# Ledger of designs, part 33: designed miniproteins, single chains, continued (3)

Each design is a single chain, and the fold is of that chain. pLDDT is the mean over its residues in the fold that is shown.

## One batch from the design tools (miniprotein)

Design m9081
Fold by ESMFold2-Fast:
Structure m9081 (fold): chain A 97 residues (1-97)
Amino acid sequence: SLTELIKAAEAGDVEKTEELAKKNPDEKDSEGVTPLHVAAEKGHVEVAEILAKLNPNALDSLGITPLHVARAAGQEEVVKKLEELGSDINAGSKPVN
């Protein structure tokens, strides 16, 4: 049930992502990966923008941000868009102590 939005984000399906994200924007797969993490990795700028407007600093189970994933994948346009929308690469990188 949670993987439908993630599949839409992976495919770059803007319309399907927008409709599904309105119902469950903070959806995660079994590994804690959000649709925004997947869109950021794949370089789907429009999908990433839609998801980031709902939750720009979504964290996976390891505390990794979508901005961190986009940078690691070399997705420069996604990085710029997430930074414009208030994503903080340091939010998932700070020690909890």
Scores: mean pLDDT 70

Design m9082
Fold by ESMFold2-Fast:
Structure m9082 (fold): chain A 81 residues (1-81)
Amino acid sequence: KEKVLEVMEKVLGYRPDLSGSVGKPSEGGPLSTLNLFRKIRDELEKEFGISVPEIDINDIDNSKTLEDLLKPVIEAIEQKL
């Protein structure tokens, strides 16, 4: 969990709140959010040397919090550690 937050902070330039909402779509819609999370996924795979699940538009639309959206990613990393 903490290591995932550290990688996200590195990619985003700020530490996200996992209990907060995923946020509203930008002017680019959910695709902008999807691209951001794909970049985070790639950095996590590089940092931990594991395969991280891909996040799609349905995952973003169905998630209430950032923690809900990232739960499969966090679990994959914690299972490796």
Scores: mean pLDDT 64

Design m9083
Fold by ESMFold2-Fast:
Structure m9083 (fold): chain A 56 residues (1-56)
Amino acid sequence: SAAAEEAYQAGLAAEAAGDLVTALAHYERSLHLDPTNAAARAALERLERELRQANE
């Protein structure tokens, strides 16, 4: 869907800006709307791992 695509693109933009928390939220939204987006899933899993380490 267009909403899932926009969320994924917003995630990429946030990640490029160094805002990993915002990028994570956008990737989560993208996958909620389109669970078949493998790129968003991979990005989400990587960032979740990084943020979990930082937040523990």
Scores: mean pLDDT 81

Design m9084
Fold by ESMFold2-Fast:
Structure m9084 (fold): chain A 94 residues (1-94)
Amino acid sequence: MSEEEILEERENKALENIFKSYDKDGDGLLSKEEVREFIEEAFPVLNLSEEEFEELLKKFDKDGDGKLSFEEFKELVEELQERVKKLIEERKKA
């Protein structure tokens, strides 16, 4: 395995633990409400509007079922982390 693959496995394990903590129904999928709760608790600094949240879900919900699989959730978290990183860098420069 490459160093990148090892890092990805560690990130996947951490995200799996987070995913399971928000998967209240235990169905292996996150509902819109569960995803919203996760974002508000983990990324409160982003203060997403309903419109921004809907666009974000639509981008990562490949199946269009209104729920996120673990794989789709992982991609969502990467996007949110990038947004937070950019916001922190912008505030750090100000």
Scores: mean pLDDT 73

Design m9085
Fold by ESMFold2-Fast:
Structure m9085 (fold): chain A 75 residues (1-75)
Amino acid sequence: MEKDKEQALKFMREYAIESGSKKLLDFVEDIEKNGLTDQDYAFLVMGKEAITKRMDEKNLDKNLQLLDELIKSVE
């Protein structure tokens, strides 16, 4: 469980850096600093799957927007 969470965080962090998404990077850094909840982990897994499935450059902005909407859902 812990190992899977760490891998998801690492993937999302690397993706945020490569894509230049400050929002996604801030989200990952906040989780790294404050700890990972089961809900946060679910969002990371869903985000990772969405990005992996639609890795085409043309779809990157849309995938990042979907992640932003998921983050807002925890308000």
Scores: mean pLDDT 65

Design m9086
Fold by ESMFold2-Fast:
Structure m9086 (fold): chain A 60 residues (1-60)
Amino acid sequence: GPKLYRAIYDFEAKTPEELSFKKGDVLELLEEVSEKWWRAKSLTTGKEGLVPKVYVEELL
């Protein structure tokens, strides 16, 4: 099934490739781009972009 993560902090995108999100938003992991950055889809907004891994925690 989908790999789901919850945002533990608000994040504001610094580039057009990054995804802004709010604490508590649920994100689906699409791709691990690097050890620090993942491509994710917000289940709240439906938008996709790069998110910092340390701002999210895995949902069971």
Scores: mean pLDDT 86

Design m9087
Fold by ESMFold2-Fast:
Structure m9087 (fold): chain A 159 residues (1-159)
Amino acid sequence: MPIVIVLGNSVSAGLTPELDENGHELFLPKEKTAASLLGERLREELGLEVIDLSGAYFDLSNEVQVEELREAVREAVARDPRVVMIVLVVSAPADDPERRARTRELARELARELEEELGLPVLVVDALDVVTPVNNAYFSEEERRRLAEEIFRRVKERL
């Protein structure tokens, strides 16, 4: 089956507003993430597999984390010639329009560099163009489904 790589930050990784008993950030079960919901639909409707490389603390302004992500993508593409597309899902705090603008610019730069290097189409999705977070950074189950649906639509239009 052809493969789509999904890249993303804590939003794609399923970060929640809940904390554990020690005050640490909780993540959703993997099957409830926007990347997993997308992967189910891509498999059922288009016969595509998903490799989810979303990181809990991925910041596009951190050059070390950007290079670690690039290397993980290079390794995934080099290991499997069935990779046909990369999806880069980005978000910033909804109350910080300057940080949001910068995150979009860095995401487009990274996407162009990955397209030039790998010869694969890169789809950039700002999650805040699709959904409104409940508390500046967190997505409800309904918002994760809407995000997965919109990514699915854009993937289907670009293949």
Scores: mean pLDDT 89

Design m9088
Fold by ESMFold2-Fast:
Structure m9088 (fold): chain A 130 residues (1-130)
Amino acid sequence: SAAAVDAAVAARDARGRTPLIRAAEAGDLAAARALLANPATDVNARDDRGRTALHLAAENGHLEVARLLLEAGADINARDDVTGRTALHLAAENMHLEVMELLLEAGADPNAKDKDGKTAFDLLRERGLA
């Protein structure tokens, strides 16, 4: 039934993750596309750490999932509750340069600071010096 499908797309696991957050973490473009076609899907749903699907796509370098989420209205400047980091910070820390370029072209704030006062480019520099 449609109501059971709508309930399933809103369901949260033990970590507060929706199916869309899990699809984004896995880089499952087909699952993410199918979930976003359902209007009951909250593109900006946050897990127990305040992380969105866009955070997890960026952290794992899933470029096409990140693009799809942005097209669906994902909050590009959303901050997690633990570190205060945006998707741009997470892409930079993990050296996902194509995801960083996508986020910057989509209007991500390059001057946004995490809870430690670091920008995405500060994190990128720290990784390049290790």
Scores: mean pLDDT 90

Design m9089
Fold by ESMFold2-Fast:
Structure m9089 (fold): chain A 120 residues (1-120)
Amino acid sequence: GHEEIVELLMKNGADVNAQDSNGLTPLHLAAKEGHLEIVKVLLKSDKVDVNAQDLNGLTPLHLAAKEGHLEIVKELLKSPKVDVNAQDKDGGTAFALAIREGHEEIAEELRKAIKEKPLL
């Protein structure tokens, strides 16, 4: 599907961190829309900014947590570069958004990651 096109664009030097008018990167869009295979392809790139923030300070992890995409949250948390404590413009973390939206399993995964990853 779309993941094959993304992989081809990445292989040909496309800017994987390009932001649209709302500051959304390809990783933000894939995380928000639940496109797990696109997330996996993007995370294979050593150039992807897993912590990119949109105009509201939301990272891909915030969007996956807010939208209830558990498997995408798990894939993002496999990245050693992910900032699980990143704050949006209102000071909200991905954990706070998961709790607010009632995504208990996502909140549990984020809670575990907060305890196990070093503070940066």
Scores: mean pLDDT 84

Design m9090
Fold by ESMFold2-Fast:
Structure m9090 (fold): chain A 68 residues (1-68)
Amino acid sequence: SDEAGNTELHFAAARGDLEKVKELLAQGADVNAANILGETPLHLARRAGHEEIVKLLLENGADENAQP
C-alpha cells in the first residue's frame, strides 16, 4: 500500500484492470481494505464506472453499504 493506504486492489479497480483485479482476489487481497479516506476498491470502481469490476468485487464479498 502507498502512504494514502491504497492497496494494489484499489489501483487495479480505479484503472479498470479487470485481469489484475481477478489475480489479486485469487491471491487473497482484502476486498474491503479502506484507504485513509475510508474508500474501498468498490468505491473507486464505482466512481470510475467500471461495471464489471464492481460486479466482481461484490461477488467476492465487497460491502456495498460501506461508508467512506
Scores: mean pLDDT 82

Design m9091
Fold by ESMFold2-Fast:
Parts: structure tokens; C-alpha cells; sequence
Structure m9091 (fold): chain A 85 residues (1-85)
């Protein structure tokens, strides 16, 4: 389970770092760092709540995947707006 979670977080980090590099601003870099930090904490919170509710590894992974997808979509929209300035 940890390996799959780490993979999802790493893919998110790589994509967000790429978007920040494309934008080329200090503001974009700070946004990237903030989003990565927020996702990491949200994943931790979801994991703990899932354990409290006695969810299976598969259920936990699915919830985390959904969270990562939502955060990535919102982050990509934000960086698209930054590039158009």
C-alpha cells in the first residue's frame, strides 16, 4: 500500500514541478510547493480516517487516487491561468 501511495505522490510532484518550470515565476514555484504540501497532508488525513473506519487497502488506495486526481486537476487549471498572464 505505501509503495502505491508513494508512486501517486511522486507522479503528482513531478507534474506540478514541470508546470512551475513552464510558468517560470517565483509565484508559480511557491504555488507548486504549497500544493505538494497540501496534498501530502490531505493524503495523511485520509489514510488515518480510513484506518479508523477499518477500510481495506484497496478502498484506501482508491480514495487517495481520487484525491490526487482532484488536486492535480485544480492545480493544472491554476497554472494554466498563470501562464496566460
Amino acid sequence: IQEKIDELLEEFRKRVEELAKEAGTEEARKVAESRIYQLTHSVFDVYLESLRNNLSDEEIIEKIRELVEEMLESTERLFDALKKK
Scores: mean pLDDT 78

Design m9092
Fold by ESMFold2-Fast:
Structure m9092 (fold): chain A 63 residues (1-63)
Amino acid sequence: SMGDKIREARDQRGLTQRQLATALGVSQTTVSNIERDLTTPSKETLRRIALALGVSTSYFFEP
């Protein structure tokens, strides 16, 4: 899932959910909800996640 891909990319960079949330300017709960696929991030939020994790936005849509 998109949430799983975000979690894996975050873990690969050694970031906690709190650290990613701080980098994005959102709450840790928001990051947790996105990684659990409970919330779909906006295109702008997804772009910021991609930038923070050093991946392209297309990475999250790869099979």
Scores: mean pLDDT 80

Design m9093
Fold by ESMFold2-Fast:
Structure m9093 (fold): chain A 67 residues (1-67)
Amino acid sequence: MLTDGELLKKYRKNLGLTQKELGERLGVSQTTVSDYENNRVANPHLDRVIELDIEKGVQVLKEAVLA
């Protein structure tokens, strides 16, 4: 099974975000995102990243229907 850091990286890639862009959305630095993805620090934001992935999926479906 994936670690929390590997899960974060997977969701970030699904969102199409760089570590810097994900950091901006979470209100943390790119270095902090890298630390979370490498399991150097416990990630308190994993739930928020999962929410962002779900929100993007819903938005893409809405845009496809409207286009």
Scores: mean pLDDT 71

Design m9094
Fold by ESMFold2-Fast:
Structure m9094 (fold): chain A 60 residues (1-60)
Amino acid sequence: TLDLVGYLVEKTDFSKELAEEIYKYVKENKIDELKLIGVVNRILDQDLPKTLETVIELLE
């Protein structure tokens, strides 16, 4: 019952709509939500572009 959309909005400076698209991608592709959190932390730590494309590339 993790509010992943809320977490993304607060931590990544993403819009709610973008955060929901990221969550949908993760859910549809059966990606571990904890793995997504790791990717998000990497984006923040390395100041990478805050986009869906960056998240997808790092989840590969």
Scores: mean pLDDT 74

Design m9095
Fold by ESMFold2-Fast:
Structure m9095 (fold): chain A 62 residues (1-62)
Amino acid sequence: GKLLAKAKADYKAKTEEELSLKKGEKVLIEEIVDEYNVKAKSLETGKEGIVPKKYLELLKEE
């Protein structure tokens, strides 16, 4: 299944591959990229990109 997570804090994308998030924004984790990063899709904007894991709180696995 896919992991549902929530942004713990605002995150501003530093590259075109990264996803900007607002605190409380819900995302679907689509892929674990490495130890520090995941590929996520915002459920509010529909945009996808890389986000550091430390900014995400895991809510649910589907």
Scores: mean pLDDT 81

Design m9096
Fold by ESMFold2-Fast:
Structure m9096 (fold): chain A 111 residues (1-111)
Amino acid sequence: MKDEYGRTELHDAAYNGDVEKVRELLENGADVNAKLTKDVGLARAGDTPLHIAARLGHLDVVKVLLEHGADVTAKNVDGLTPLDLARNSRRLRLLDPERQEEVIKVLSEAL
């Protein structure tokens, strides 16, 4: 289900790093490539669940989204891919640089 922001439960699960909920939603036919239509919190218009998970360093969610056909080349309103968001995440670099490197590796291998 999408709200007025184009936000789905899959976007919320990706934001929360809830890997079990991500799997459940995808198995029940959630659109893995759903895009936000407006900015919401730290997420930007055009962001897919993969953009959100990559920015926040949710490695397990990134892997599950890619297993279900997430478009690693998708660009948000700023022209940024999930890989760009992982690389440009100052928050992730400061708090968990090792996790940032792992997310970058997984996304780069999916190109």
Scores: mean pLDDT 83

Design m9097
Fold by ESMFold2-Fast:
Structure m9097 (fold): chain A 100 residues (1-100)
Amino acid sequence: MSLEKKRELVRAILNGDVEKVKELLDEGFDINATDANGIPFLFQPLYKYLLPEELNGFDPLVITPLNLAVMRGHYEVVDLLLERGAKTEVTGPNGKTYKL
């Protein structure tokens, strides 16, 4: 998936846009896709996908798309991601576990 599609998904999650999240997942976005270090997209830091001005004072090193959806109360987005098979706990190749 392109970087622009990943940015669209992050913005849809940030805004609670359930319809746009569903559209992107239906287009074949692998919600459990990992980066080169084995970190799933939903556990990757937002600075990879958003401009500094879009973060509104959040620490970009610790805020992830999944955390942002929960923090903003976008439970319909969280439910959709989980329904589409998003993992809530993942063990990386270094043995480090990432949890909600």
Scores: mean pLDDT 68

Design m9098
Fold by ESMFold2-Fast:
Structure m9098 (fold): chain A 110 residues (1-110)
Amino acid sequence: SLADALFDAARAGDLAAVKAALAAGADPNAQRPEDGDTALMLAVRSTGDLELVELLLAAGADPNAQSTVDGRTALMEAKLLGYDEIVELLLEAGADPTAKNKGGKTTEEL
């Protein structure tokens, strides 16, 4: 599916493949059925690639989507991994630092 192509490209850090999937009509806000992860979360967690995160946000990726397993956001992942420039970008894009994961923790408490 287009969603699977987008997830695979985002996890791999393949900017050209992400662009191709989005141009083909992939939903930037599709969530994986197994964990609720979005392409944005996969890009942050698997790559730390600022340009890829910028591309997904420009395409309409929701910075406030939460995974279904633990309720984590892309902002929480970026904070945990120490990707300070991605943290700044996500906050500028409207990420909510007060959103809580399933453990009751906000980004600021991580």
Scores: mean pLDDT 87

Design m9099
Fold by ESMFold2-Fast:
Structure m9099 (fold): chain A 91 residues (1-91)
Amino acid sequence: SELDKELLRAARAGDVEKVKELLEKGADVNAKVEEELDGLEIGDTPLFIAAREGHVEVVKLLIENGADLDAKNSLGITARDIAEPVLSILK
């Protein structure tokens, strides 16, 4: 949906307030890139994107809202593969 695409873009931007607003509006926390979107890989999730960009507060918010760390993108990479180094700083 358009909300899901906006969530993916907001996660890339590190926009915590926008991510929260979109989740409250019913955006899927586990949305996946279904086609080429602003240089994102097919199967990328908001959590994967935020973790890749180092947006710690967005990563935390997405996990608190039920983000799937084990979803694979088209390259076979999971959010867990890249989020764990970022998550270590959320203590």
Scores: mean pLDDT 76

Design m9100
Fold by ESMFold2-Fast:
Structure m9100 (fold): chain A 85 residues (1-85)
Amino acid sequence: SLEELRKMFNLIDKDGDGVISFEEFKNVGLRVTDEEYPLAEKIFKKYDKDGDGVLDFEEFVEFMNDIKEKYGSILELQEKIAKEA
C-alpha cells in the first residue's frame, strides 16, 4: 500500500529531509556491494527524474511499483544485480 511505502521510505530516510540519497538507497534500501555499485547507480538514476542525486517519495513509489512489475520484489532485484556483478 502507499502507507507501507511511506513507512519504508521513512526508514531509509535517516535524516528525515524527505529525500533518499544514493548512499542510503544503496546501503539501506538495495544493500549492494562495491562490485554491484554501477548497476545500482544505473537503477537509481533511472528514477531520479530531476537529476539532483536524490529520490523523493513520488520517485521512490514509481521505483517500487516498477520493481514489483519487472522483478516481483526488491529481493529478486537484489539477486539479479548480484548475478550481473
Scores: mean pLDDT 70

Design m9101
Fold by ESMFold2-Fast:
Structure m9101 (fold): chain A 83 residues (1-83)
Amino acid sequence: MEELNLELMRAAAAGDLEKVKELLKKGADVNYANEAGLTPLHLAAEAGHKEVVKLLLENGADPNAKDTLGLTPEDLARANGHL
């Protein structure tokens, strides 16, 4: 289960839409947070992967989740010009 969640984070960061779909279907936790409080939604938003962001939100990702620095996925997208 933890490895499945880590794979979801890698796929979200990479913008791999098909892999994100596959991992969510396998039961990966859409709201999994790593040691830094980063969720798949944070990583997809930071990288500007808009289709992955949409898919994660459709699957119940929390757009208000804060990392250890107090930043939301929108904050990371804004900082990187991906609004």
Scores: mean pLDDT 84

Design m9102
Fold by ESMFold2-Fast:
Structure m9102 (fold): chain A 105 residues (1-105)
Amino acid sequence: MEVGLPDLAEAFGQFENAKKLREAGFPVGAVPEGAASRLHYVIAIATPNVVELVEYLLEQGADPNALDGLGYTALDVAELVLDPERVEEVRKVLEKYGADLDARG
């Protein structure tokens, strides 16, 4: 389902954050049913500011331990698509918000 920028802005409370997610190519307010969380999707896009977007989503209550339709965590997806240095930055942010690192794989 295609949703407008206002729906995403309502979910995150700020137009600027909604714009950042949209500019990253993230589907505005929509993820496929039964698929990845918003964290998985933002990481899969692999933008230069992915770490900041991940931290923002976690601050908004995203589950750092959510599994996608394949059973992967957000960190698992990061390890598949991001450079090692950026994976470490994402790992630290996820751990800060309660991710159970290396417990699921």
Scores: mean pLDDT 61

Design m9103
Fold by ESMFold2-Fast:
Structure m9103 (fold): chain A 58 residues (1-58)
Amino acid sequence: MDLTTLLALGNQAFLNGNYSEAISAYQEALELAQQKDYPQDYIESIQADIEAAKEALA
């Protein structure tokens, strides 16, 4: 699954209230972004999405 698909899946899960699924998808997207040497701002954006999903879950 590519990075764009993982982010889309995470966003869909978040909007549907499936925060655990959103966290999982965002974490996979984060790992892929780091492996592909994406800009730090982009990586921080994904990390913020993970934190938002964790906060919503908690």
Scores: mean pLDDT 83

Design m9104
Fold by ESMFold2-Fast:
Structure m9104 (fold): chain A 73 residues (1-73)
Amino acid sequence: DEKEIKQLIEDALEEFREYAEKLGLSQEEIDKLVEKLRKELEEAVRGQSLEEAIRKITELLGKALQEAKRLAE
C-alpha cells in the first residue's frame, strides 16, 4: 500500500508538471508549485488507506491544476 501510494504521488506530480509546462509557466515557478504539492500530498496521505489516499490525491491535484491555470491567465 505505501509503495503504491508513493507511486500515485509521483504520477500526480508528473501530471501536474506536464500541465503547468503546457500552460507556459516558467521552470522555476513549476518547481516551486511541484514542491508545495508534494508536501501537501505526502501530509494528506499519511496513515491513510490506498482508497482514501486516491481520493485525497485526486482532490489536491485538481485544486493545484486549477491554481496553475489561474496563474497562467
Scores: mean pLDDT 86

Design m9105
Fold by ESMFold2-Fast:
Structure m9105 (fold): chain A 60 residues (1-60)
Amino acid sequence: GPEVEAAVKEFQRLYNLDVDGIFGDETQAAVKNYQRIYGLDVDGIAGPKTLEAMVKDSQA
């Protein structure tokens, strides 16, 4: 949904990836690693909560 797309684009910008809102291999790998570290559901799908957590962590 639009929340996920917006979060994906923000995440891609912060991690210097292609800002297209497309959930690619590099983004999925980063999400899975982050999900595992932060005790989130490790499904490789970036839900709004997962992406928001990653964005907040990168801003620390």
Scores: mean pLDDT 67

Design m9106
Fold by ESMFold2-Fast:
Structure m9106 (fold): chain A 60 residues (1-60)
Amino acid sequence: MPRAEAVAVRDYTGTRMGELTLRKGERVEVLSDDDGRWVLARSLTTGEIGNVPRSVLEYL
């Protein structure tokens, strides 16, 4: 584990290249959150890495 885990508080569908698609309740590993709007994360379900809006995640 790098630093943090988070859980998706709602479904999110990635619409741009490099975005991550998540289902509500899916857990992610937070890789970078230097931007207050976007988080780079890895899905613990699929292993996919991508950007997701910070508002979709609740840090654990």
Scores: mean pLDDT 77

Design m9107
Fold by ESMFold2-Fast:
Structure m9107 (fold): chain A 105 residues (1-105)
Amino acid sequence: SAQDASGMTALHNAAFYGHLDLVKELLAAGADVNAQDNFGYTPLHLAAAAGHEEVVEELLKAGADVNAQDKFGKTPLDLALEVKSMSPEELAALRAKRLESLPAN
């Protein structure tokens, strides 16, 4: 998959700008849902930071790693909470997927 000078893919840009239909098209075409840019941001980090809840859900459905850390050690959930981009209800998908990714005990 092609990356620009910042290491961003088309999926990073679609996720950041909230272009849901383009996100779906890129994922169907086999875009790497867990690609990291030069700052360690995945598409999920950018969608969460920008508050695009429906894009967050599509990325999670496609197998996005909720535990991926940027170069500052922040997960997508950490970014959403820090910038206050999403309500508690909108964060529910990220929270549920993080709990699902942990051991049962």
Scores: mean pLDDT 79

Design m9108
Fold by ESMFold2-Fast:
Structure m9108 (fold): chain A 57 residues (1-57)
Amino acid sequence: ILDLLKEKGALTAAEIAKELGVSQATVRKRLRELEEKGLVVKQKVGSTTLYAVSALA
């Protein structure tokens, strides 16, 4: 997931699921774990939720 986000930028959970060939539920579980570790950030743009790699600024 992290490598995919680094390569493609900000993606929805559905887009990540399609790229990796896994369910959206599995992707959301992994993204939640990565958010807890500070490795991924969640951005809301209107009704769309995007995920991107968190970088130390």
Scores: mean pLDDT 76

Design m9109
Fold by ESMFold2-Fast:
Structure m9109 (fold): chain A 108 residues (1-108)
Amino acid sequence: STGLTLLHLAALSGNLETVKYLIENGADINAKDKDGLTPLTLLRYNKNKELALPVIEYLKKNGAKLVEPINGEPSDEVMEIVEKLNNSDPEKIAKELKEKVENGANLN
């Protein structure tokens, strides 16, 4: 397991509405993946800067911490997921993540 939470995935997708939805429903804003990385840190790897900037500002306003990767970069397993999400439709990702929450997915 990568240790990525739904909030990591929502942040990487750049979907502000889904990020807000997850946090309002109890997602840990500073949840750490297997590499110790927070959602805010993974946003550096979002290729859509226009979508990423509002998410970055929202996370910072709500107490999100920036944590540097131990080896300067996320693990290959995490980066494969980052690349997949960067090439995915943000609306489709938002729908899938909300459906997971509604079906009882663990937020943390």
Scores: mean pLDDT 77

Design m9110
Fold by ESMFold2-Fast:
Structure m9110 (fold): chain A 92 residues (1-92)
Amino acid sequence: LAITYNNLGNVYFSQGKYGEAEVNYKKALEIREKVLGPEHPDVATSYNNLGNVYFSQGRYDEAVHMYEEALKIKPNDAETRHNLELAKEKLE
């Protein structure tokens, strides 16, 4: 079920439908946290995906928050670290 919502989020994101992507990624995050626990790597992936949605919408504060949540789980994830730095630069 979570993988279906994540895949739908990916499809909507690729189409530039960021509102629909957000809804589906949030559902995937909710299910992953409940089923796998809040520290599972797939939960970090869901946070990073939401960060990418918020970044694409110009919601940089929300993007920073999502990337920071992902890095609490996977602190050495180079892609998420890079995305966090870019989002922080947009707030300056």
Scores: mean pLDDT 85

Design m9111
Fold by ESMFold2-Fast:
Structure m9111 (fold): chain A 68 residues (1-68)
Amino acid sequence: SLLSIAASGGDVEAVKYAIENGADVKDPEALINARLTGNKEVVELLLKHGAPKDPEIPEEYRERVEKN
């Protein structure tokens, strides 16, 4: 989705744009992607707009995400 792409790119303004244009902030991939890239601003923005606090993280990525 546009939101997941913006989150993976770490572009805070693109994330805001996607949310304002009806993107599903509850898509767990958006928050997972933000955490995998370590972009704290995007993570905080997604959580502020109602993203799930603890999305299910695939076992292969859990160790990497937990380091952030």
Scores: mean pLDDT 71

Design m9112
Fold by ESMFold2-Fast:
Structure m9112 (fold): chain A 62 residues (1-62)
Amino acid sequence: MLKVGDLVRATKDFKPKSEEDLGFRKGEVLEILEILDEKWWKVRSVSTGREGIVPSEYVELL
């Protein structure tokens, strides 16, 4: 079961539509900061340190 602090990997590219969204490329590693609901999570990019909201279905648990 996913929890805050878990690492996930992007399975697809995601282009941000708002300033709150975090854009990423397929293969990017992200840390879960907050599970807002089943569809949207707040994450931090491990490589860039940037934070934002992402669609949970675009990432998989490492």
Scores: mean pLDDT 83

Design m9113
Fold by ESMFold2-Fast:
Structure m9113 (fold): chain A 88 residues (1-88)
Amino acid sequence: SPVDVDARDSNGRSALHHAAELGDLERVEYLLTFPEIDVNAQDKDGRTALHLAAEAGHEEVVALLKERAPDLDVDAKDKEGRTAADLA
């Protein structure tokens, strides 16, 4: 039975958000194997996993998301109008 990979915490963050923020490359890679994963999921601040990885300086996670997630919106804006590139 698949885990609910899109379950959200009190900040609207999924498992992918947490793995990206922590720089957990193996966990990000694992989560991207689930076809139902929402790679563009936004937390309460409008931030995607890509935003959190970029802000934290996790370049390997940023690269993995861009290479392995075909539906990734690299231009997604947070509530302050910032893209992941603006946070790097």
Scores: mean pLDDT 83

